Designed miniproteins, single chains, continued (4). Designs and how they scored, part 98

Each design is a single chain, and the fold is of that chain. pLDDT is the mean over its residues in the fold that is shown.

## One batch from the design tools (miniprotein)

Design m15412
Fold by ESMFold2-Fast:
Parts: sequence; C-alpha cells; structure tokens
Structure m15412 (fold): chain A 98 residues (1-98)
Amino acid sequence: MIKVTLDGGGTVAAGSSVTLTAHVESSEDEPYIVRLEYQKPGEPWVEVGSALVKAGQSATFTVTNLEAGTTYTFRASASKTPDGEVLAESEPVTVTVT
C-alpha cells in the first residue's frame, strides 16, 4: 500500500516563499513520481513541480510568487510514470497569503 503526506502550509506574507514537503510511504521498494499541484478559488489545478521519490523518502518543494490576499490549496500525488495513473494523493494543505 502507498501513502503520500504533505507537510507545510499555514499563513505566509506576500512576497515570501513557502516550503512544502511530500513524504512517500510504501510496502514496495520502488520509486514514485510525486507531483505538487495548487489550486486558487475558481481556477484549475496547476502543477508546481515533480520529483522522483523512493519509499520512505521525501521531496521538498519551494513555491514563490504567491498572490497577496489569496488562499491556495496544495496537494501531492504519486504515480509510477509521468503520464500514469495516480496511485495515491495527499490530504490537501492550505496556504493563506496575507
């Protein structure tokens, strides 16, 4: 079984970067492609970046150029190939920009 968790979020000042860490847990010793996406209210999901992550490892993403007065919803997903099926998805994390 695979599980993805996403750490970070909260309130950040406009012009600051936010750091989010995705962690992969799996009973299988194989690499996964982890994607970080965000969504603004009323907008589609946008990919921030991706990393190759093995079971028990983490990937750190730094997000910049966040819009003041906006709440972003972030999620991480794991697949075995770049265009492949999403096998696991994190609980969403919110970032509020003041």
Scores: mean pLDDT 82

Design m15413
Fold by ESMFold2-Fast:
Structure m15413 (fold): chain A 61 residues (1-61)
Amino acid sequence: SMSLTEEERAYLEELQKYLEGADKAAKSIVVEGKPAKPEEVEALKKLEELLREGRERVEAE
């Protein structure tokens, strides 16, 4: 089981990138009530998965 100094660092970098994109996508979905673009919906799903993975990793420790 590789802990993850490097993996955690990569995870945080990726998380920050998706935070900005997902915030923009969330605004579009909330304002319009529906996703306008599949890429924005995908960004939200990825952010949600990243957050879930982060919690699961902490639990699995």
Scores: mean pLDDT 64

Design m15414
Fold by ESMFold2-Fast:
Structure m15414 (fold): chain A 73 residues (1-73)
Amino acid sequence: SLEEIERQLEQLVEETRAKLRKAKTESEADEILREANAKITELVSQIEDPRKAAILSMKAMGELTELYLDWKR
């Protein structure tokens, strides 16, 4: 369901936050972010409504970008 995918996206963001906290190099952080973005794409591909898929994808990817920028500070 859409609600299940939304929860999985929220869980993925939190898992990515935990992984980034342990990352010591930009290379490690980039790899973590790349893998997380790939998983977002896979999860939202299951959403039949393309507009809802786009909105959830943009939100999750935006949150990952904020985590990465916070890590670089």
Scores: mean pLDDT 87

Design m15415
Fold by ESMFold2-Fast:
Structure m15415 (fold): chain A 55 residues (1-55)
Amino acid sequence: SSEMESLKKFIEELKASLSLSQVATVLRWMIEENKDNPEIKAFLEEELKEVEAEA
């Protein structure tokens, strides 16, 4: 839970500081790094989907 909360905040900060294409690049990297954690991977894939829809 605390790990997921920290991840959500980190992504929000990325969205505030970087372009959508840069955020998408970071999210793709994070998905690969977290491929063994289905919950985190699913959350990151949803975030990427939202970012790609806005880009």
Scores: mean pLDDT 81

Design m15416
Fold by ESMFold2-Fast:
Structure m15416 (fold): chain A 61 residues (1-61)
Amino acid sequence: MSEQLWKEVDEGMKLIAVGVASRGLTEEQKEEVRRIADEQPTPLEATRAAFEAAERYKKEE
């Protein structure tokens, strides 16, 4: 029961992190950032990974 609630919170946090981090990125880069975040075990790690990946893509251009 509580695990279902935490899964929803985790998914929400990942979606917010990906949305914020991927702002200004291309469609393909947004997909990669989302995949990276989805592979992380915790919301904090997902958020950090998403922002780090997004910043690397912004520098790549």
Scores: mean pLDDT 72

Design m15417
Fold by ESMFold2-Fast:
Structure m15417 (fold): chain A 89 residues (1-89)
Amino acid sequence: DRLEKFRELGKKAYRAAYEGDEEKGREIQEEVRKLLAELGRSQATPEEAEAFVEGILEAAKELGDEETIKEYEEAKKAIEEGRLEELGK
């Protein structure tokens, strides 16, 4: 499942950021870029962006990271409302 791959990448991205591992974060960004290229696109669909954010939320909730949970729940609302441009990446 394509959306499951984006969700898994979101979880990995959160863990890299939580650990302060900038190199691992760059590797995950490259994995996302490669996945999009394989699909013939440069941009994620709203559904793919939502799956990625859901992955971040799942990992953040496992660690009780309230600040990140609040931030990415708002990002998920922005995606659901068609306001992808409000996502700071």
Scores: mean pLDDT 77

Design m15418
Fold by ESMFold2-Fast:
Structure m15418 (fold): chain A 73 residues (1-73)
Amino acid sequence: YEIELDVEVLDSMSPEQQKLVKEEMEKLEKWTKEMQKSGKSIPEVIRELGQRIQQFLDKYNVRDKTIITISAK
């Protein structure tokens, strides 16, 4: 299984907020790939990924303007 992240930003999000969300998602994608390469289990990676997503959505106040889907395939 490979963990995939998809992000959808709503029209109400400012260009600055869109840039921040994109940068944070790129960081999380890199982190996710590193954790999978290190042999960390998929459930552990998904759990930590969910926490990290929640933290940045709260930090930048974009939870109501962003849809993030986590898939394992």
Scores: mean pLDDT 77

Design m15419
Fold by ESMFold2-Fast:
Parts: sequence; structure tokens; C-alpha cells
Structure m15419 (fold): chain A 103 residues (1-103)
Amino acid sequence: SELEKEKESLIALATALAEGLEKLLKSSVETIMAAAPSVKAGVERIEELARKVAELDPELAPELEEGVERLREAARRIEDPKTAKEGAREALEAAKRIRELLS
């Protein structure tokens, strides 16, 4: 179904983002901050697919919207040296949560 294809795509993107963030969390704050544009691009793609999944499965919409908002907030925190590591950790947890909702 279209829903299953969009769910599979969203799981794949959330998994890729989570794996990237796990690697980033082993790096310096400077490396994490340098990755902010790439993390934001990943979050934007996840937001687009989450919207499609929510349209096809409205029961998932509230939890997906919460997960996406957590990802967006976490990505903003990566841009600040004082919160970059916490932002990356929060983004990782949000990406894992989105994946769990769809599995």
C-alpha cells in the first residue's frame, strides 16, 4: 500500500539520521556543530514523509507531529556550542522514537 511505502521510507530516513547522530555523539562539539546543516536537511525530509504518513494514517498524526517537533527543536540546539551535544542526543532519541512508532 502507499501507507506501507511511506512508512518504510520514513523508517529508513529516521534510521539513517539516528546512525549519523550516534557517530556524531562520539565526536567533538565542533564536529557536531559543523554537521548542523546535514542534520537539518535530514529533519526536513523526515517532516515531509511524516506529513504524508499522517495524512494516510491520522491515528499516528499526533505522535508523529510530537516526534518531528522534538527533532526540529533538537536540531536548533546543535547550532549552539553550549547545547550542541545535548541537541544531538535529543535528536537521536526523537529519531529512535519516530522509528519505534512506525515499527
Scores: mean pLDDT 88

Design m15420
Fold by ESMFold2-Fast:
Structure m15420 (fold): chain A 113 residues (1-113)
Amino acid sequence: MEEKRKEIIEILKKASELLQKLVDYAKNRYPEIAELAQKALDLVEEIIKDVEEGKLTPREVRQKLSEVQDLVNEIIDLALKNNDQTLLDMANEVFELISKALSLARELEREEA
C-alpha cells in the first residue's frame, strides 16, 4: 500500500515536470492550451501534496486523477486541431503517466475497500 502511494507520487512528479514544459511551450503559441495545462499542473501539484500529507483516500486520489485525465484529453484534442506534433507528443506522454497513476489508484481502492 505505502509502496504504491510512493509510486503514484513519483509518477505525478514526472507528470508535473512535463506539464510545466507544456505550459512553457504553449503560453505564447496557444493561450487556451496553456490555460488547460496550467489547470492540470495545479491539480497534479495539489494531489501530490495531499497524498504526501495522507489527506486523500484511494477513491479520492482516483477521482482527482480522473479530472486531470479529462483536462489532458482536452489538450490532446486541441493539439490535434492545431496540427502541432510537439504539443501532441508532450500531451500523450502526460496522458500515459496519468493513466498509470490512475491504474495504481484503482488497485489501492480495491485493496483498502
Scores: mean pLDDT 87

Design m15421
Fold by ESMFold2-Fast:
Structure m15421 (fold): chain A 64 residues (1-64)
Amino acid sequence: SAEEAFEALLSRKDRLSASLLYGLAKAYAEGRITLEQLKAALRSVPARPAEEIDESRIRKILES
């Protein structure tokens, strides 16, 4: 669900780039990846320095 995707993305907000998080949210919203693929991608990407993440933007992308 969109809610599960949102929670998964937020779980990595302090460890992944903003552009990657927004890109994955958009890919999921467009049906290009499944929730399982989204979660796998979030787990496989190496941690990076924290960035400011607009959580409302992620939600808006997922609800598009």
Scores: mean pLDDT 75

Design m15422
Fold by ESMFold2-Fast:
Structure m15422 (fold): chain A 67 residues (1-67)
Amino acid sequence: GEAALERARRAAREREEAMERLRKAKNIKEIARAIGEVLRAMGDIIEAWLAARDDPEAAAEAAALLG
């Protein structure tokens, strides 16, 4: 499933950006926001990976459920 792979790549990029923000964070509010973004991206990566693992049909269905 191309859609699942695209979502996985997007989520991985978002996680990398969030981790970079976490490294640059200098106060509790910035840290909390960055952690929230990392956790959200991790969830998206896991879901996309699970969908892609089964077959193209399952991957497409999972992508549709996410929007």
Scores: mean pLDDT 71

Design m15423
Fold by ESMFold2-Fast:
Structure m15423 (fold): chain A 59 residues (1-59)
Amino acid sequence: GHAEAARRAALTGTPLGAAKGGAGAQSGGNMSKEGAERAGRLAYEDPERGAEAAAKGAA
């Protein structure tokens, strides 16, 4: 549901809600680990962005 999606985006450090800016795009092993961690950190620092993206994409 909407509440569940928003909560997951805000709490989860995955690109589900956070603006996925290179976490999976740069998958080569060089920055794969750092890219994923950066995406998770950004989601944690800006959970509102994650919640907004999830709410916008929630169906």
Scores: mean pLDDT 51

Design m15424
Fold by ESMFold2-Fast:
Structure m15424 (fold): chain A 68 residues (1-68)
Amino acid sequence: SAAEELVRALEAAIAAGASSAELVAIARQLADRHPDDEFVRAVTAALEAHADSPEFLRWMVAEARRAL
């Protein structure tokens, strides 16, 4: 699913040391490809709203994994 693809991509990026801006860019790319996926849109919006908090972004990705 688009949701599983998003979470896997974000987890891989975090493991590779990606910046907050890179995590937001990844989420936006998936949201653009899957505009009607409510989970992808909600996670993307949350990452965009909290792009200044790397700790929150990591927590959000972990919560997104738990929600799958």
Scores: mean pLDDT 87

Design m15425
Fold by ESMFold2-Fast:
Structure m15425 (fold): chain A 98 residues (1-98)
Amino acid sequence: SEVERLLEELRKRRKEEKDPMKQAELDRDLALLDWLREKGASEEFLAELARLILEGASDEELAEYLEKHAESEEMRELAELLRELAEAREKVAQREAE
């Protein structure tokens, strides 16, 4: 399937990635895709989300996609959590800049 092909591409990128921060981000994104798949997300939804991740989408962009295309209440809750994480990251960055 297209989803499985894209997931394999992400797993290959993770294996080839040498930057620990990017490795952690890819691990999180792969876990996110696996969780959504287990919760019954459509193959079309998962394929598009995987493409966004492969293109380097931010947590804010991923949250916006989830909000616009949410197929369940659980996906809406996940979008809210991603927005909160993005906001928390911004606050930490602002504090470090002080």
Scores: mean pLDDT 76

Design m15426
Fold by ESMFold2-Fast:
Structure m15426 (fold): chain A 70 residues (1-70)
Amino acid sequence: MEEVKERARELAERGRKLAEESTDPDIQKEARKVAEQAERVIEMADAGANPEALRELVDYLERKLKEIEK
């Protein structure tokens, strides 16, 4: 569980930074959405959600962020 929360915190920070540093409105919007969903993963983990489902969601968000970081 802690691993998933750490990965989610890293994603939230990366998404926030990309949204702040990017000059592309579409990238800013998608990066902000990734950060918001990563913070939701932390909330769900604290609420006792299934660790496997949260890991899959974090994997999805990591891939999504990597796509928009280009």
Scores: mean pLDDT 82

Design m15427
Fold by ESMFold2-Fast:
Parts: structure tokens; C-alpha cells; sequence
Structure m15427 (fold): chain A 78 residues (1-78)
């Protein structure tokens, strides 16, 4: 039995540059990492939604707007 780590990076228009990485096991999201550009209210809303869905937030971080933009560009290129 093997855990499959799948990074689902979500940058929806309504999340203001936040990046969400979700660890999926057996087709179910179990853990998440959240990166944001400093919007604390947005981070709280994302964490609350994840908790309601039964997903544990293992890691969170603040990235600069430039770092978020660079990471998004790298993910679109991949």
C-alpha cells in the first residue's frame, strides 16, 4: 500500500494569489499546505474551508507577491 502525493496547485481568481497544495491519499484529500501573499483574512477562510472538509493544514507560509507570481509561472510552465 502506497501513499500518492499529488500537488494540486489552485490559484483561483477569487483567492487573490493564494496557492493551495493538497496531499491526496487513495483519491481523498487529507492534508494541505497553504501559501499566501499576506492576506490574513483569506488564509483564515481557506483554513476554515479545509477544516470543514476534513483536511488538516500541515504547513502555511507567507510569500511575497513576486514569489507567488514566480511560482504560478513555474507551475503553468510545468
Amino acid sequence: MEEVEVGAVIDPKNLGGAILEVHIVDGKPVEAKVYHEGNEELLKKIKEALKKAGIEVKEEGKLSEEEIKKLRELLEKA
Scores: mean pLDDT 62

Design m15428
Fold by ESMFold2-Fast:
Structure m15428 (fold): chain A 85 residues (1-85)
Amino acid sequence: AEEKTFEVEGEAAGAKFKATVTVKDGVVVDAEVEVTIPGAPPEIEKRISEEVERLLVGRKVELTKEAVRRLVEEAVREALERLGF
């Protein structure tokens, strides 16, 4: 019954990310993500960031910064694959 917000950053599949993820009862309820991809235009970075946010919401995660970081890394890899990058 507790809401906790995590700020995480890292790299996955050549992309850098910064994310603010809100978790309630072990489930992601909100995510704000910024993905930076070398050589990609801002429109593409925005589309990837929005897809990562969509992939994060509803996921179960442990209430630790490292678990949240790993979840975001996985979502970045999935978003890149889904959008053909």
Scores: mean pLDDT 85

Design m15429
Fold by ESMFold2-Fast:
Structure m15429 (fold): chain A 75 residues (1-75)
Amino acid sequence: SVDDLIQQGRQYYDRGDYRTAGDYYHQAGQLLEDSDPRLASQLYVQSGDMYRRAGDDDSSDRYYVQGGRVRTKIR
């Protein structure tokens, strides 16, 4: 479930495994794009933050762009 993915992301974040945390947040965001685009956008931003902490600026930038794109579904 989405809640399980968010909890896994949080668990890996607490362990300092930022890449894996970002992957879980991104997966949760993908599942929510149409049903809850606001939360999906927030999860994509969290994924971007996690990848930036992991030193992966390319993936971070990509996920921030995805967050912005999904935000257009709210408006």
Scores: mean pLDDT 87

Design m15430
Fold by ESMFold2-Fast:
Structure m15430 (fold): chain A 67 residues (1-67)
Amino acid sequence: SMEQLQRDIEAAMLRIYASVAKKYPPKNPTQQDVKLLQERAKRAEELGDLGTAKELRELAKQYEKLL
């Protein structure tokens, strides 16, 4: 269905974002960057992509340690 296709596209975009953030983390992450990763992780979970949600949450914890 078109709804399933839209969810799959959104999940794919979040997977790409997670991959880029993991490979090219900012040198000086901010509290706002941590918050955005957490919000995107929640969105991935809502879309049923538990793997991407976990990866984004792990990235948020890594960024927070650099604050």
Scores: mean pLDDT 87

Design m15431
Fold by ESMFold2-Fast:
Structure m15431 (fold): chain A 89 residues (1-89)
Amino acid sequence: MEEAEFVLPSTGVRVLAAYLPGASPEEAEEKARRLALESDADAVLVAAPDGSGTFVVLVDAAGRVLVRGPDDEATYRAVRAALEALAAA
């Protein structure tokens, strides 16, 4: 597992990011929820293998899933929008 914490620029939102090379999408979602509840991060972004690609999930501090999808531009646009919405709340 590789973990990194970053702050979304201009928002102050604290994001914990992790890559889980041995996890399924379901295990990645469960791990993201646990990391959200166990950390002081505002959001947790987790990536894991899904067949020949990569699965991405974003959860908020309460462990609610905000975004899930493949490792593509549309999913990362949704992740960015969700993080900006958290900053505005």
Scores: mean pLDDT 76

Design m15432
Fold by ESMFold2-Fast:
Structure m15432 (fold): chain A 74 residues (1-74)
Amino acid sequence: GKMEELLKKLEKHKKLGKKIVEDFFAGMAEEIGKQKNKPEYGKELAEKIRKGDVEAEDEVAEELVKLLKEKKKK
């Protein structure tokens, strides 16, 4: 089906797509570190994400969701 063909195409470009996502989460990790007054933590988290640490990426996603929920509760 249409999605099956799309998934096969996506797998060939998986590394490019993953790199874009990693760069996004790395940037957000640095911002989160600044907001928590822990800039070194943000930098270390960003470096882990760029090295392919999925747990660090998940941590940034969780912090982002928390920030978005707090802004929406206003």
Scores: mean pLDDT 70

Design m15433
Fold by ESMFold2-Fast:
Structure m15433 (fold): chain A 81 residues (1-81)
Amino acid sequence: MSAVERLLEELGKLSPEERLAALRALLDLIRASTDPAFARRMTALMERMVEYLLKDPRFSEEEKKEAEALLAEARAHVEAL
């Protein structure tokens, strides 16, 4: 199992608050990075995390909406690099 697949599996075990906190931490890491290649790779990881949340019917619509908003902020940051 890849590190990304393990991360997505662990993300599913977290509370909604912990999942959103993990996405916010990743966004903070992306925004702090001066390396465009690293920022793009981390944004791609965040996209996979958000796609996982959007496809799981156990996750609330409000959680999905906030996750999509955080991903949009990450994408906007990378586009500005």
Scores: mean pLDDT 80

Design m15434
Fold by ESMFold2-Fast:
Structure m15434 (fold): chain A 61 residues (1-61)
Amino acid sequence: VQQIQQQIDQLDKQGEALLAQLLAALADPTTSQEEIDRLQAQLQAVDDQRRALVAQLQAAQ
């Protein structure tokens, strides 16, 4: 249970960092659409993993 909570916390921090990178990329007119798509895909992957861990935590309680 505690391990799952720590993993969720790490994903939250990673998602925050990726969101900051995405916002910076969107503000930079020289950033390619491919870079933006990559950052969005990484954010989606983090969100999907976080959702799965939250479900596991709820099942364990």
Scores: mean pLDDT 81

Design m15435
Fold by ESMFold2-Fast:
Structure m15435 (fold): chain A 77 residues (1-77)
Amino acid sequence: MVRQEALDLAVEGASVEEIYEEAVKKYGEFPGLREVVERAVEIGHKIRKVMEEGVDESWSEIDQAMALIGLGVLTLP
């Protein structure tokens, strides 16, 4: 799935342009593709930051990542 692949690449630190090019190669260009990629990069970079630094000392990095999913910041059906 484009959304999942874009999120995975963003967690690894890939840029919007890198992920967009990869998605176009696999799925072709379609309306809304850039928006999907930009949203995935936003979410993935936040997850990456939580995993590396932590955001709140009262929550572990895992709890922070779970909270992002639960609060809809990371939407995984």
Scores: mean pLDDT 66

Design m15436
Fold by ESMFold2-Fast:
Structure m15436 (fold): chain A 91 residues (1-91)
Amino acid sequence: SEKVEKLRELGERFLELWREYLESTDPEKQRKLLAEIQETLKQIVSLMSEEEIEILKEAGDKAAELLEQGDYEKALEVLREGFERVIEAVE
């Protein structure tokens, strides 16, 4: 479905932007990437039901805890798994 394809595309973009953000040491580049992350997330949630948003929120909360611990790879993995669960809920 178009919704599933768009969610996969936006989800991949969201994860790639986060990886670039976490790898960057330039504050100006980080600021621009954060703005793109926020805009991409807004587009993602606009396509989702309340139940689908809850799945993504749970993954986001867990990823935030891992980011505070400095476990960036695990945080990105949790977000990726969250998107896969959303896709399964849509299909």
Scores: mean pLDDT 85

Design m15437
Fold by ESMFold2-Fast:
Structure m15437 (fold): chain A 69 residues (1-69)
Amino acid sequence: MLTREEVDALLNETAQKIRQARSPEEIDALADEAMKRLEELGVTPEQLEYARSAIDAMRREARRRLAAA
């Protein structure tokens, strides 16, 4: 089971990748990859929901930036 620190480290890595994404498809692929990795690593339902909410926020921010460019 992942610690909170390990989940936060994965989320930080995912955020950096999503910030560098060049298309909506790339954003979704990176977000889906992160969620799949968390599920494979066996996080609790609460940690998975926390991560999903954080990743959804990252998706919205990145899409907003791409739309403005």
Scores: mean pLDDT 81

Design m15438
Fold by ESMFold2-Fast:
Structure m15438 (fold): chain A 79 residues (1-79)
Amino acid sequence: SIDEVIEHAREALEALDAGDLDAAKQHVRKMVEIARKLGNDKIVLAAGRALHHLDQPTPDLDAAKAHVREALEIAEKLK
């Protein structure tokens, strides 16, 4: 559901602020999975970009946070 995307987005941001990259990646992957099931291409793209920045050899945390926030804003507007 869209509520699960919102919850995973919040938990991903908390994990990134705590420096827990493994937890952050897990939550962002769940956002992508759920958004694909919902057919929301905008959330899939935003969350996918966040995951891409986290999967680099030197993760770009600021870019990842920006894209997680983008996905969160899109999801919140659908409530």
Scores: mean pLDDT 87

Design m15439
Fold by ESMFold2-Fast:
Structure m15439 (fold): chain A 74 residues (1-74)
Amino acid sequence: GMSARENLKAVGEEFGIDPGDTGEEMVEGGKKIIKKALEEESAEKATGVALAVIGSIFQLYLEGKVTKEQFESL
């Protein structure tokens, strides 16, 4: 199975965005992925992308790789 980090990178690749390797970079990358999906995709697909990004970042928060403050900045 894919890790939360691998899931976030895979979604980012579809939009030409590398979310990086630190918690701060992954949250900022996630914001960019969601923004690009909202600008370029249908509402249905943009919703799916947003849920995948938020879910991946929440899992990274539970793993201690993203801080509560970083997660709340979404």
Scores: mean pLDDT 85

Design m15440
Fold by ESMFold2-Fast:
Structure m15440 (fold): chain A 84 residues (1-84)
Amino acid sequence: MEREKLVEKAKEIVREVADRLRFKLEVHRSELSDEEVAALYAQLDAEVAQAEALIESGDIDPKEVIEEYEKRKEKIEEEMKKLE
């Protein structure tokens, strides 16, 4: 049960970081071509799928994934707070 919860949390945080990156792409969409946006979205989707596959196969510790992505999330939030 504990491992299943960690796997689910790791997948959730990976998707959350990807969603924040997609939001940044949408903000800059007027500066990018439709083809460039499509390619970047496809790359993000592929990276999420790869991370989820590695987590599910046990090739990576879900706890390490959570720790790394929480650090990335915190950095993004700190940068946002500095704007206010």
Scores: mean pLDDT 76

Design m15441
Fold by ESMFold2-Fast:
Structure m15441 (fold): chain A 121 residues (1-121)
Amino acid sequence: MEEQIENIKLLADRTIEYIKELADKAISAVENGDVETAKKLLEEMVNVAIGAMAYLKALGDEYSEEVRKAAEEAIKRVRDTANQYLDKVAETARSVGDEETAKFAEEQKARLNKEADELIK
């Protein structure tokens, strides 16, 4: 039980770190006018977040109530972090007049939250 909870926390922490790295790269691509790279990085960031949340949900459903609670907390942390960085990339894109990347970030945010809401059912 304790080991499973520690593994869940470690997975969440590593996922959050990777989301941050992808977001920082997306911001750099936006600042350099590289719309195609920014969009690919945003899509990868959301795919990573969705995949991690799905895996955490599966772990929580397989094990005890305490592991389930740890997984639910981890899912919330991943979701909140991805939403925060999607908003930051969208704001950065708008600040440089890149409405295409800003709109794509909003579409990816909608996809993230739809998938997350389906996991909570």
Scores: mean pLDDT 89

Design m15442
Fold by ESMFold2-Fast:
Structure m15442 (fold): chain A 81 residues (1-81)
Amino acid sequence: SMEDLLKRFALEALGRADALIEEGLAAGWSNEEIVARVRELLEELFARYAEERRLSPEQQAALRKAVDAILASLERRLRAM
């Protein structure tokens, strides 16, 4: 289902993004570098899901919206630090 797809993607995306953010902060990366690396990670994850699961255009649009929301949330969180 769409709900199960979004839950699976969100769990994997957030887990991988959080690990990368922690690594970047520990290494002294700029906010811009962290955002760029997380964007790259999420784009790669999106492409993998689209290919391996043969996602419909509607499913791809839903995952794209999730990617954009995660990145917007990250940018707000980093600016508040």
Scores: mean pLDDT 86

Design m15443
Fold by ESMFold2-Fast:
Structure m15443 (fold): chain A 75 residues (1-75)
Amino acid sequence: DYEEQARRALEILEELVARADPLTQRAYALLLEASEGSGLSVAEVAERLGVSRAAATRAVRAVQRLVAEAAALLA
């Protein structure tokens, strides 16, 4: 069931995000709000979070890594 798999993935992802640093948690929240997937660049994340582009890049990569980890834990 696609919906059941997606729900379990989100539960695992949210648990992983809860254990992450505050910047990664804020980046996750922003990316989740922009769930229409439209054009939220690293520069826009940096502006929204009020951090450097390097910090935003690290946070976005951390979120992407946690998404991959959550998916792997379901396998």
Scores: mean pLDDT 77

Design m15444
Fold by ESMFold2-Fast:
Structure m15444 (fold): chain A 108 residues (1-108)
Amino acid sequence: MEEKIKEVLEKAEEIKREIEEENKDNTDLSLLLSLPLLIAERIAEYVAEYIKENKLSLEEAQKIAAAVVKKFSSLPAIDYILFDVVVKTLKLSPEEAAELREALEKAR
């Protein structure tokens, strides 16, 4: 599990750096203010797809998602965005979604 978390966190950090570098010379304040939300959404999409493609259990998904929320806590609404994207991508039941929500709130 630690190796999977490390892999996901390293790729998420890469996604963040790539978006920041692409917008390095941008002077549009509105776009710059929205960049943290765009980064959060792109990271959430990557994490959800990683969980789906690797057929991870709900317990493993919760651990990975919690680690992402903890590391990227500076990104606005990362916990809510990641929750929504994971629930939709994995088609979680209401009970499974409630467990994921609790895990992400504790990671804050």
Scores: mean pLDDT 84

Design m15445
Fold by ESMFold2-Fast:
Structure m15445 (fold): chain A 73 residues (1-73)
Amino acid sequence: DVAQVRDFLEQQKRILERAIKKAENGELSKEELEAQLKLAEQMYDAAKALGLTDLAKELQEIIDRLKDILKKM
């Protein structure tokens, strides 16, 4: 059921958004941030495969934010 998978991915997205806030406050290591980036990229691939276009765009924005934080570390 695509709706159940979407709800799961949206819940995981909220966890990633909290991780971004922690990273911006310096509360995550580089290794932890790299792990979150890899997870976000896997979620993006899943959203694209399921045709969840709006969620995929939101995940791409999260990926871009994580990459920007990593560049500053």
Scores: mean pLDDT 85

Design m15446
Fold by ESMFold2-Fast:
Structure m15446 (fold): chain A 99 residues (1-99)
Amino acid sequence: GVVTEADVEAAEAAYRAAKAAGRADEKDELRRYLLGRLELAILRRDEEEVRRVAAEMEREGLLSEEERASVDAYLAALAGDATEEQRADLAALEELRAE
């Protein structure tokens, strides 16, 4: 199934409750929340949020090898798109300088 905003909100509430209570499953609930945020950000093509959440998961030791590979592939694809746009911008600037 596709992750939803409601799923992420529920996971955030569960994490905050676990943290406030000092529960042993705090880290498991944090992973569920962050993974939900990561998946939702990827689906929405929110590159800034993908980078931010992946970095937080890596810092917390919560990002699996498979999840890291998926994030790297997604970010590499986005970097390709950005490079093509930069090339288009450079071509437009060159045309403006043509006599």
Scores: mean pLDDT 74

Design m15447
Fold by ESMFold2-Fast:
Structure m15447 (fold): chain A 70 residues (1-70)
Amino acid sequence: SLEEKVEELEARIKELINKMEQSKDPETIQKLADEIMKLLNEIYELDPERAKKIREEVQKKLDEVMKKLS
């Protein structure tokens, strides 16, 4: 189903966020962020409203990771 596919993509995004939080290498963090954005684009094609909500949560996590690098 569409919901199952979105949940699968969301779970992958969560795994990538966890890897970013564990990383101290800016280059690795950027690559992981790029993968997250690709997955968000896939969710957007399936469910734009759900993608917007997930994007807001992802942005909060990215902001936290970037603060730790400064």
Scores: mean pLDDT 82

